# Designed miniproteins, single chains, continued (5): the designs that were tried, part 48

Each design is a single chain, and the fold is of that chain. pLDDT is the mean over its residues in the fold that is shown.

## One batch from the design tools (miniprotein)

Design m17752
Fold by ESMFold2-Fast:
Structure m17752 (fold): chain A 85 residues (1-85)
Amino acid sequence: MLEEKLKEAEEEIKKNPEDALALLKAAALYLELGEPEKAIELLKKAAEADPSLKPVALAGQAAAYKALGKEEEAKKLLEEGRKIA
């Protein structure tokens, strides 16, 4: 289930804290679990670990902010990601 998959993703991050793909995977699972704040932190860390993933990380952050009801913040992030990609 989602919680079990999140545990697996967290174990991967624990073994490789700079694994940008594992950070993105965990962020996606947190969004599905309704924890957008945690997803935002992981997405920021993923973009720092691998700048080539910045566009996908920004899109994920926009989705998380939209889930929080912060539509203007989500819009700004989406525009930033659109400019890069």
Scores: mean pLDDT 79

Design m17753
Fold by ESMFold2-Fast:
Structure m17753 (fold): chain A 62 residues (1-62)
Amino acid sequence: AAEAAAQAAADARGSRYVPVIKETNERIKKLEAENPDMSDEEWFEKIDEINRELAARVAAEA
């Protein structure tokens, strides 16, 4: 009961980041569309850079 409420609150916290995650995901999709011929290795580097931006935005919100 109390633990379930705490888990629900934690899940709600995760949901608050959904808009930021969606924005980042859309940027990834757009980058993929602009670079369809990019190799997997280079693609992972680009995605890693975008993920760092996401992490920074999440940290800024705290």
Scores: mean pLDDT 69

Design m17754
Fold by ESMFold2-Fast:
Structure m17754 (fold): chain A 100 residues (1-100)
Amino acid sequence: SLEKANKLLAEGENALAQGNYEEAIAKYEEAIKLAEEDKELKALALYNLGLAYKERGDLEKAAEYLKKAIELLEEVVKEEPSLGRELLLTAARTALESIE
């Protein structure tokens, strides 16, 4: 359910903004499972999951999820370029550089 995946992503973003990293991680993991074949939604959820792990101090998992997000975002940008998608790809790369 993409509608449910989008709702979980928004709930995760709210949890992350409040410093509730464990709740954010759980919401993003469920969003990834429900994103199915929606590459853009899955990439956004993977990016946010990477940020949540980074904020929690789990840099190994943060790097893992940010790399997965970058790979998928590179595909999405090549298939359907947009400023928003390019900015998200740049943000994901910048986040990964900050922990490598």
Scores: mean pLDDT 87

Design m17755
Fold by ESMFold2-Fast:
Structure m17755 (fold): chain A 67 residues (1-67)
Amino acid sequence: EVSLKKLLEDMLGKSPIQNNTSLKDEGLDSLLLKSALKEEFGIEVPDEEAEKITNVQAAFDYIRAHQ
């Protein structure tokens, strides 16, 4: 099972990442994040909510709230 941090590291092509790492500045758009969360964690993220997930910490918080 893939951890969120490892998934994001693989998607961004860099390791390590920090909780304050900007996903969009590193080239990960909300549609790619939405797809990855659906595939790896089974979490269906609406486009509106996906665009609010701007850093690693926000992604962790979203998973925690929607587990």
Scores: mean pLDDT 75

Design m17756
Fold by ESMFold2-Fast:
Order: sequence, then structure tokens, then C-alpha cells
Structure m17756 (fold): chain A 65 residues (1-65)
Amino acid sequence: KAARLAEAERLMEEGRRLLKEGRYDEALELFRRAEALLEETLGPTDLRLADVGVLELEVAVNKVF
């Protein structure tokens, strides 16, 4: 469990870096991977998933618009 949470955190940090660089597709992929790990570990109703969802939404909006 702890190892999965640490990996999800690493993916989110790398995704934020890519997002800052304007590399939206790569950032989105990492955020999706982090979301999957958090869902598997904490369940789909955990508030931590909201943080990932906000980042994924920001990437999607900037990529499309």
C-alpha cells in the first residue's frame, strides 16, 4: 500500500513538471497512472483523487482549448 502511494506521488510530481513545460499529453498520461494507483489503493471515493482529477482537468482544458 505505502509503495503504491509513493509511486502515485512520484507520478503526480513528474506530471506537474510536464504540465509546467506545456507537455500536456505526457502529463495527462502520468496523472491517469497516478489516479489508477490511488483508486486501487484508497478506493474511488477518496478525496485524494480530487487532486488528481483537478490536474487532469487542467491538462485536458489546456490541451483542447
Scores: mean pLDDT 72

Design m17758
Fold by ESMFold2-Fast:
Structure m17758 (fold): chain A 56 residues (1-56)
Amino acid sequence: MAEEYLKKAEEYLREGNYEKAGRYASEALEATPEEDTETRERATKVAEEAISKYPP
């Protein structure tokens, strides 16, 4: 499930939909167990990029 959220977050980021990219990246982080550091790092990176390009 976390993988699906991460994939959607990356797709929205590529399309320029930074609001949805940030939302799905946050959901991916919440769904990812602590032991899966690789998925967590990718989700965090997407969230940071979305925030930097579309700050509230």
Scores: mean pLDDT 77

Design m17759
Fold by ESMFold2-Fast:
Structure m17759 (fold): chain A 67 residues (1-67)
Amino acid sequence: SLEEYKKKEIERLTKKIEEARKAGDDLTAEALEAMKKAIERSESISEMGPRGTGAALRSIGDDPSVL
């Protein structure tokens, strides 16, 4: 499934980021982190289901402390 595939890709990127950081290659680590964030954002768009993204967006627009 797409979810399983994306999870594996995120894990692969995480391992590469750790290896790059251990080697002192900050440029490669930053590039890989940007790719990881792009994949995570793509997942949020696909996740228009029950609670989560919808609840988070509403919380940003609505201040419950005023109630």
Scores: mean pLDDT 64

Design m17760
Fold by ESMFold2-Fast:
Structure m17760 (fold): chain A 63 residues (1-63)
Amino acid sequence: MEDLEKGRKLAQEGKYEEAVEYFKKAIEKDPKNREAYLALASVLEKLGRTDEANEWLKKGKEA
C-alpha cells in the first residue's frame, strides 16, 4: 500500500511523527495489514511513546 511505503520512507528520513500519520492511514485502509501495525509500533518506540507502541502491537496480533 502507498501509505505504508510513504510511512517507511519518512521513518528512514527521521520524520517519525509524519511516519506515524501515514502508518495509521495504512491501517485504516487495510485493518488486516499486520506489517503496518509493526511499522507504526517501531516508530512510536523511537519517539518514546512505548505504551502506544504496545497497544498497536496488540491490535496487530488480533488482526
Scores: mean pLDDT 82

Design m17761
Fold by ESMFold2-Fast:
Structure m17761 (fold): chain A 95 residues (1-95)
Amino acid sequence: SEALRELERAIALLVEVAEQLRRSGTPRALAHVERALGHVVAAKAALEAGDREAALRHLERAIEELERAYREAPEELREGIRRALEEVERAKRAV
């Protein structure tokens, strides 16, 4: 599935962004990225179970969390969060 491949890419990017935020000492932005990651993982599980509606709800929650992470992040880390947000939005369109 294209959606599953895009979700796997989003998960990998979110893990990378979380590691960058952890190194930068930005706990509020990190917490939002970790919640977004949880929602993307849940969306993948929902799609694998055939629950498209649940997957879309989780992806919407992930987008909201990433928008909060973007506002809390230092300027130099915002590009990573923006790329993660774009990957999640691409996955949502592929569902």
Scores: mean pLDDT 88

Design m17762
Fold by ESMFold2-Fast:
Structure m17762 (fold): chain A 66 residues (1-66)
Amino acid sequence: SPLEREAERLLAEFRARLAAARSDAEVQAVVRETLARARELFKRDPELGERLVLEVQEAANAHAAA
């Protein structure tokens, strides 16, 4: 579906932006922006939105653990 593709693109963009971030402030901005967009998807598809939020959190945790 278009929403599934949007969620995949948001997650891929999020990972790329995390890898490119040069400061804690940039990391926080990327997380905030991505979660705001995930919240908009949640309004249209709650199951997809929940899954996207979980994937964003997992990617952020993996980045922090590195």
Scores: mean pLDDT 81

Design m17763
Fold by ESMFold2-Fast:
Structure m17763 (fold): chain A 95 residues (1-95)
Amino acid sequence: GLAIGLARQGKADEAIKVAEEELKRDPNNADAHIALGLAYLRQGKYEEAIKHFEKAIEIDPDNARAYRVLAEAYEQMGETEKAEEWRKKADEIAK
């Protein structure tokens, strides 16, 4: 939704605010956790980003987007093998 769009535009602080408001209404909103993860990833907060992406996968294991953004985080960290593993999982779920 809106929070993911803001995070992708590099508006990390706005994305965090919107996602936190979404989570107050629904703590199991996987897209809100993806938005928080993307915002933290933009800020270089890799550990926080990964925790939120893992929470999104826990909430919705069939959400291919959560696996793709987790792969993106590992790629930015230089963890190429882990990034490839998570990309493969995303592709398998998207089928």
Scores: mean pLDDT 85

Design m17764
Fold by ESMFold2-Fast:
Structure m17764 (fold): chain A 101 residues (1-101)
Amino acid sequence: MSQEELVERLIAAMDAFVAKVEATSTDAALVARLKAVVERIKALLRERLARGVVLSPAELAMLETLIRVLEGAVATELSEDELRQLLAMLEVEAAALEAGL
């Protein structure tokens, strides 16, 4: 998979996860926090690609792991604790992407 294809697949997986959480969660604050972190990750990835940054093999492997986790989460029923754990994982990734700028 190309770097561009991997980033687009991650964006699609994040958008699908947001849609599922909006449909299933009654916690408006959790939904708002998820939307904010997803938009931040999307902006950071687009910024890196726009700057012509080639992602390292380790960064590509992290994106592939996130895609698998998110696609799995969309396909299954999640508890609120599992949703909070995934949100925390996305927030950690956003911070790592910002630090790598």
Scores: mean pLDDT 80

Design m17765
Fold by ESMFold2-Fast:
Structure m17765 (fold): chain A 64 residues (1-64)
Amino acid sequence: FKEKLVEAGLPKEIAERVAKLLEQGYSVPEIFEYLVEELGLSEEEALELADKVLEAIKKENEEE
């Protein structure tokens, strides 16, 4: 799944952290809070990355 996050446009280091959080059961809104509060990203950057995470999840669920 990490590779799909990178393909969706996440930096590799952030994609690795996000993939682990999703594996632990974190939701996309919780990941947004993590990006802002723990990684110190701007709300604008965190929203853009959260949208890319959601896109990657949709592609995985389609499983074509």
Scores: mean pLDDT 77

Design m17766
Fold by ESMFold2-Fast:
Structure m17766 (fold): chain A 67 residues (1-67)
Amino acid sequence: SEKLEEAEKLFDEAVAAVEAGDLEKGRELLRKAVETFDSIENPSSEEVARMVGRVLRYVGIELDREL
């Protein structure tokens, strides 16, 4: 779906930003990715699992930079 592809692209940009040390930009892009995904009315269980996995990866990267 277009919304899933948009959310995944925004998520990839969020990861790139946080890996580059731009935590503010990473957080804003992650917020947009989650909001875009949340706009999908009937996501499949696989699509939900993929998004959860991506969010957990982002959180891990950010925590490693803060701790």
Scores: mean pLDDT 80

Design m17767
Fold by ESMFold2-Fast:
Structure m17767 (fold): chain A 104 residues (1-104)
Amino acid sequence: EDFGLALSALIAGRYYYQQGKYDEAIKYFELAVKYGPEDLKPIAYAMLGEAYLQKGEYDKAIEYFEKALEINPNNKYAWRVLGEAYRKKGDLEKAEEYFKKAES
C-alpha cells in the first residue's frame, strides 16, 4: 500500500468533512482505506462511518464503524457512535447494548 497517498487522502477527506462536503470526504476516505496500511485502516473506516452518519446513511455508518472495531475493539468512541446510529434507526435494544460497551 502507498502510505503517502493514503495519508494525503485522509488529510484531504478531513478537510472536506470539516467543510460539510461529505460526498467528497467519503471519496478520499475510501482512497485511504484502499491504499493505507493496516495501522491507518481503522482511522479511515471510522472517518467513513462519521461521514455516512452525517449524511443520515445509518446502515453504512454502522458497517464502517464495525470494520473499525474489528481492527481496534478498544475504540470507545466507535462503540458510542454505533449506539447513536442504532438509536437513529429506532433499534433501542442494540443502541443500549453499544452504549454499555462504550462505558466499559
Scores: mean pLDDT 83

Design m17768
Fold by ESMFold2-Fast:
Structure m17768 (fold): chain A 88 residues (1-88)
Amino acid sequence: MKEERQERARKAIELFEKALEASKDNPEVQELLQKAIELFRKALESDEETFDKYVEEAKKVLQEAIQKAREAGIGDAVSYLVEALKVL
């Protein structure tokens, strides 16, 4: 289970990196995405219980990033972030 969850977290980070590239002109969305990436990186370095806690925190930041990206009209970022949420 931990191994499978860490693989999903890595895939989510890849999608967040693509969303960052799509959001270059929006510093607010970039800041939220960088925070989510940091939380997932911390999750990958953590034990199983702490992993779940960081992933839940990252999901909250991800939902906020999706909302801000929608408000900004950055459709590519929204698509990548929704896909990331599905793999978690």
Scores: mean pLDDT 79

Design m17769
Fold by ESMFold2-Fast:
Structure m17769 (fold): chain A 47 residues (1-47)
Amino acid sequence: MEKAKKNALELAKGFEDGLKELPESFSEIWKESMRRSAERAKKLVEE
C-alpha cells in the first residue's frame, strides 16, 4: 500500500503538468479521467 500511494502521488503530479497543456473546456473531463486513472494505477500497482 505505501509503495502504491507513492507511485499514485508521482503519477498525479504528472497529470497536473499535463492539465496545463489542456484547455479549460477539458477541466471537468480531465478531472474525472484523472480520478479514474489514479484509481486504476493504484490497483495496477497492487497487482
Scores: mean pLDDT 65

Design m17770
Fold by ESMFold2-Fast:
Structure m17770 (fold): chain A 71 residues (1-71)
Amino acid sequence: SAALEEIRAFLRSHGLSEETIERILALIEQGRYGEAAALLEEALRKRLSPEEVAAALDRFQRLAVRHYLES
């Protein structure tokens, strides 16, 4: 879906590895949004401030909701 490609671009822009991006996208396609968000938070905590992590998770949630509504 268009939303999945936007999520991929978002994750890549935040410096995630292609392996981690594919794991997150697989969890989203399985409807495992909570686990996808947890994996993203873990990856970002190593590189970003708590405020930046919170902002990224908010954006990710909005993209994931759009994908869910398109499914």
Scores: mean pLDDT 84

Design m17771
Fold by ESMFold2-Fast:
Structure m17771 (fold): chain A 88 residues (1-88)
Amino acid sequence: GMEYYLKGLELYKQGNYEEAIKYFEQALKELPQIPDLVGVVYFNLGLALEKNGNYEEAIEYYEKALTLLDPSHPLVKEAKERLEKLKS
């Protein structure tokens, strides 16, 4: 679970967005279904998709992240700002 998520973050930092996406998807399959944790992974999957040029899928995952994250979570503001730019 967490090992796949951490590897996804490493790959994202290296600019290997396609592989980062695969590792985040694997993390979602193995992580506990805790809303805030899953919401964080959805947000990072959205970032990797956006960097990979897959804007429509990035929008979907940012919206999924916003359904799970607590409204006070720092990533909520960033997800909303990214959605505004992608939908404009």
Scores: mean pLDDT 86

Design m17772
Fold by ESMFold2-Fast:
Structure m17772 (fold): chain A 108 residues (1-108)
Amino acid sequence: APADEEVDEETKEEAIRRAELRAMVLKLFGLTEEAELLERIAELVETKKKLELLERAMELADEALDLVVEREDLELQGRLTEEERAEIEARLRELREEMREILEEVEE
């Protein structure tokens, strides 16, 4: 499909709503920067290529949420080691950086 093909209004509105719901959940878990990145990416969705980038950003947001839930569950069980915490935090930084790169691509 051509990268600059326009997205229809219903598809765009649905994707924005999905992104807004994820951003709300991210904020509840303290992932405020990831939520703000996702909201900004969603605001810039005009083409099919940018919609694909938003879908990718939502996948990264879902992975970040899974990691935070895993961290909280391990902490509640008394099983969160310093090594596991560091690994989760490192992966969260990688996901956040990938989301920043997506925003930069969408802004171009």
Scores: mean pLDDT 85

Design m17773
Fold by ESMFold2-Fast:
Structure m17773 (fold): chain A 66 residues (1-66)
Amino acid sequence: APLPDDEVRAEMLRVKAAVELAVAKRLGPAAYPEAAAVLEELAREAEALGAHELAAELRALAAELA
């Protein structure tokens, strides 16, 4: 059976976050200073979907990049 829409959206946020994190780590903070803010925005979207564990994970990754 297909995943619920919110679960699919949460999975897409996880994929977007993984790509953003990989780019941020490759480029460094001088080339991509907004990376932490982008991950925090994705964490807020995850929170709005009720994906609280994902939101916490993304906030931790944002803090690592800050």
Scores: mean pLDDT 79

Design m17774
Fold by ESMFold2-Fast:
Structure m17774 (fold): chain A 67 residues (1-67)
Amino acid sequence: MELPEAVRQAAEKGAQSAADLGWSKEEIERAAYTAIRHVAEKLGVELPDDVIRELAREYAEKVEKQK
C-alpha cells in the first residue's frame, strides 16, 4: 500500500515541530499521529489505526536520530 505524499509530509512536519519544541520521543510520536489523522481525514483517506501508529513511530524515530 502506497501512502499519499501529503500524509507522509504531515507525519514529518508534526514530528519535527514537536522535536523542535524539545518534547519527548513519546510526545513527538503523539504529535505525528495527530498530524497523520488530520491530513488523512482531510483527504478522505481511510487509514487503519495500526498504519497510523506505525507511521507516527517511524517518523518520531527518524526525527529523534537526526542531530
Scores: mean pLDDT 78

Design m17775
Fold by ESMFold2-Fast:
Structure m17775 (fold): chain A 71 residues (1-71)
Amino acid sequence: ISERELRILELLWESKGQPLTAREIAERLGVSQSTVSKHLNRLEAKGLVQRTPRGYVITEKGFRALIKAKS
């Protein structure tokens, strides 16, 4: 897992189940929305985030990956 992917998972975890859009994540990270969308697609393919109509949320698998990376 890359540092950028890890930071996206941290932001989603800090939102405590509230969905974040790619735009909101991009604004918080200071990067382009296209960059965030590319990473979100990869994280979704790995099952670490879930796409919803209101944005993205972290999965249990994503939370476990986040904790493992910080341990």
Scores: mean pLDDT 84

Design m17777
Fold by ESMFold2-Fast:
Structure m17777 (fold): chain A 76 residues (1-76)
Amino acid sequence: EVVFTPEQQAVLEEVERLVREAKRLYEEGDIEGAIKKLEEAIALLRELRARSSGPVAALLDRAIAILEAWREWLKA
């Protein structure tokens, strides 16, 4: 399995928090709020991806794609 640095782990924990908040907002009917939180999470992942390589970069690309797909689904 891929090992993350402490800095990468901190960013991923923040992304996880934003995704959980997006889910809560969606469940409360705040679709626009949920989209905004997903956009913040995607931005953090893209920033981390820009300074990553190898297997970590591949995992981040997949995570970004999943969140982007969820964002587009909410906009539909």
Scores: mean pLDDT 84

Design m17778
Fold by ESMFold2-Fast:
Order: structure tokens, then C-alpha cells, then sequence
Structure m17778 (fold): chain A 55 residues (1-55)
């Protein structure tokens, strides 16, 4: 379910930006990036796992 991963990615990006003390605009930008990345996880499950192992 793409939506679940998009929501998790958005929440994660927002949380990271807030913890860094970034501006509201930067928080929204990080949230948007997190959402886009999250949306790719269910489509490329094997690739996402491989990338995670490399990090």
C-alpha cells in the first residue's frame, strides 16, 4: 500500500527537519522528499532492501 509508505516517509522527513531546527518552508520540503521516497518503496521492494543494506 503505497499511501502508508508515503505517509511514513513524509512524517520522517518532517520530524528530521524539525529536530534540526529548520524553517517551516524547509520542513515542508523535507516532508515532500520523504513522501516521494516512501512511495518508491513498495514499487521497488528488492531495490529498497539492497539500498538499505548498503547504508
Amino acid sequence: MVEEYEEKGEAFGREVAERQGLSEEEIEEMAERGRKVGGLVPQNRATAREIGAAL
Scores: mean pLDDT 69

Design m17779
Fold by ESMFold2-Fast:
Structure m17779 (fold): chain A 91 residues (1-91)
Amino acid sequence: EKGEKGLKLIREAREQAISLDPAVGPLADRALELAEEAYKSGDPKLAIRANSEIARTVRQLLARMPADAAAKVGSLLLEGSVLLQKDLAER
């Protein structure tokens, strides 16, 4: 439930990020891959890696695009990550 909502937010953030700057595609793809694998496996270590890649992606977005656009995409990524972490912690 929370994990599915978290993954949906991360997918939406990836779509928006790539639409704004295709150069961040590989970073957004890696974050989503790790988040999906963490959700599927229930592995907290993969969830930690996903959170780290999301933080890295947010920093890269802030460096490459207007602050308002980066903040909006970053907010979706971070909210999705929090929901995924909560889902895994409640298992």
Scores: mean pLDDT 78

Design m17780
Fold by ESMFold2-Fast:
Structure m17780 (fold): chain A 54 residues (1-54)
Amino acid sequence: SAAELEQKAAELEAQGKTEAAAYYRAAARLTRKGELDEAARAEKMAKFAEKREK
């Protein structure tokens, strides 16, 4: 959900994973707007960034 994506972004930002956090915030925004295809793309990019920053 959008709320879960925003919470995940806040956690990652606190850990210094700013790129992943930005993508999760974008996914949350797109989910709230009903743009599900773009939201899924943003979430995929967030997961790639998160793995690179681990």
Scores: mean pLDDT 79

Design m17781
Fold by ESMFold2-Fast:
Structure m17781 (fold): chain A 64 residues (1-64)
Amino acid sequence: IEAAEAAVAAARAAYAADPTPANRAAYLGALYALARAYEAAGDEARAAAVRAELFRAGGGTGRP
């Protein structure tokens, strides 16, 4: 979990600094891995929050 949290923090910072498709893909991948880690740990609240961020970052990127 700690490694997945660090990966999301790094990918989020990279995407915020330079919102390229590559940085977006890395950010989405890191969020997916973290959501899976929280689900496996039984932390449904944190998993839901991460999934919401994942859907916003992936689905809301170009208006739809």
Scores: mean pLDDT 75

Design m17782
Fold by ESMFold2-Fast:
Structure m17782 (fold): chain A 64 residues (1-64)
Amino acid sequence: MEELRRRVTEAVRRLMAAHGIEVSDEEAERAARAVITRGADAGRSLEEVAALLEAAADAAAAGA
């Protein structure tokens, strides 16, 4: 679980940076928790949330 949370936080940082959004470590961790909670409310697993955010971050980086 810790590894999946780390992956979500890193993907959030990468995605925000690709869109020109500057965030602190605390902000990125809060955003990651919010996304995880929202994903769970939508019936998605933590693993699914991590994979989706990583794919979005990779796409944003490739498109920059």
Scores: mean pLDDT 79

Design m17783
Fold by ESMFold2-Fast:
Structure m17783 (fold): chain A 78 residues (1-78)
Amino acid sequence: SAAQLAADAEADRRQTEEAIEEMRKIIENASKLDKQKAIAKGVAAVIIAAAAVNLDPSAEPLLREAMRLMEELEKALE
């Protein structure tokens, strides 16, 4: 139903925003984190963002931001 799709889209958007905030914290503290664990969290954020875009194409900027932060995270962990 449309109500279920809207609720799922909102939940995915909120989850994506939370994941993006978590990635920003990880980037700020990259030197204090296990590299593999940090990368795994970044990958999870991108997957969540991609799911949000599948339900709501207007969430595409969040996916682009998650991918950009993933690149910054990878560079910060070098």
Scores: mean pLDDT 82

Design m17784
Fold by ESMFold2-Fast:
Structure m17784 (fold): chain A 82 residues (1-82)
Amino acid sequence: KEEERKKLIEEANRKAGLGVQNFLENKYEEAAKYFLEAAELFKKVGDYKSAAIALELAAEALEKLGKKEEAKKLREEAEKLK
């Protein structure tokens, strides 16, 4: 169980890293996708703090795309996880 949990955390961190890389390259659709995937993995392992951060980063990427309403909903979801 701990080994499987560690693997999921490692995958979540890799997805978050890909999100950061794509964000820095102005690939905001890809960045949002990776941050959302990371948030789901963090929720699955019960790391709600990291999930909230990933949702806030996904919201930032959506704001860069002009999707302000979708970004606001993700920020509200992130706040509920704290």
Scores: mean pLDDT 89

Design m17785
Fold by ESMFold2-Fast:
Structure m17785 (fold): chain A 84 residues (1-84)
Amino acid sequence: SRERLEAEIELGVAEIELAVLKTIVTKNEPSKLTPEVEKLLREAERLLEEAREALRAGDVEKARELIRRARELIREALRKMEEA
């Protein structure tokens, strides 16, 4: 369905956003990898993994909610990295 395709795109974008932030904190700006940022990135990764499993199971609604929550954590991590 169109909704499933949209969820797949949203998931892919969130996975790329997370990968970019992880690269920044681990390779370019390690001083910004505070315990708080690490926890947020780890939780976001877990939620995106759960979202992918939900899509495999055909649960598009659950996947979209998990993606939304993961993206909120990614935004919070970015905000805290700017404050560090």
Scores: mean pLDDT 86

Design m17786
Fold by ESMFold2-Fast:
Structure m17786 (fold): chain A 56 residues (1-56)
Amino acid sequence: SLEAVAERVLALLAERQALQDRLAKATGPERAALAAEIARLSAEIERLAAELAALA
């Protein structure tokens, strides 16, 4: 379970990095959508990281 949560955090960090790379190249309305998705992923990463800290 702890290993599975850690793997999920790593996967979400990779997804967030890909969206940040897209945001750096994006213009117009796409930027707002990407920023919102990055914020959502960041919140999920923070939640899972807190769960990992509680388990270990």
Scores: mean pLDDT 85

Design m17787
Fold by ESMFold2-Fast:
Structure m17787 (fold): chain A 61 residues (1-61)
Amino acid sequence: SDEELRELGEKYGLSVSQVRSALTLIREMGAAVARQYLVRDMGLSEEEAEELVRRLEELLR
């Protein structure tokens, strides 16, 4: 899982810790809050944030 988080981080210009924060937000507060975090705090586009959240949700299954 750490390698997958690193690859996702590299693809979107995020650190592994930032990707883990998004994953934690999905688990505790839901996908919408994680998308807002990625757009507002991490500077991703809405499309990039939605794509990343979708991939992170797949890792939680």
Scores: mean pLDDT 82

Design m17788
Fold by ESMFold2-Fast:
Structure m17788 (fold): chain A 70 residues (1-70)
Amino acid sequence: PVEEVRELGEKYGLSDEVIEHAVRAVEAYQAGDRQAAVDHLKRATNLALKEKDLDTAEEFARQVAEILQA
């Protein structure tokens, strides 16, 4: 899951900061801390929106959420 999120962030050309928050979301979710996972995913999504656009941010967030559920 963590490696998939890193590859996804690189695919979309997102910064290390976005990727780091998405990775922390995965780690928090796996640790059972759902609130921290949601908070980190929101931060990653907001940063992706600033760096790229809404479509990229939404696709990234959706795919990260799917990885979390796998």
Scores: mean pLDDT 82

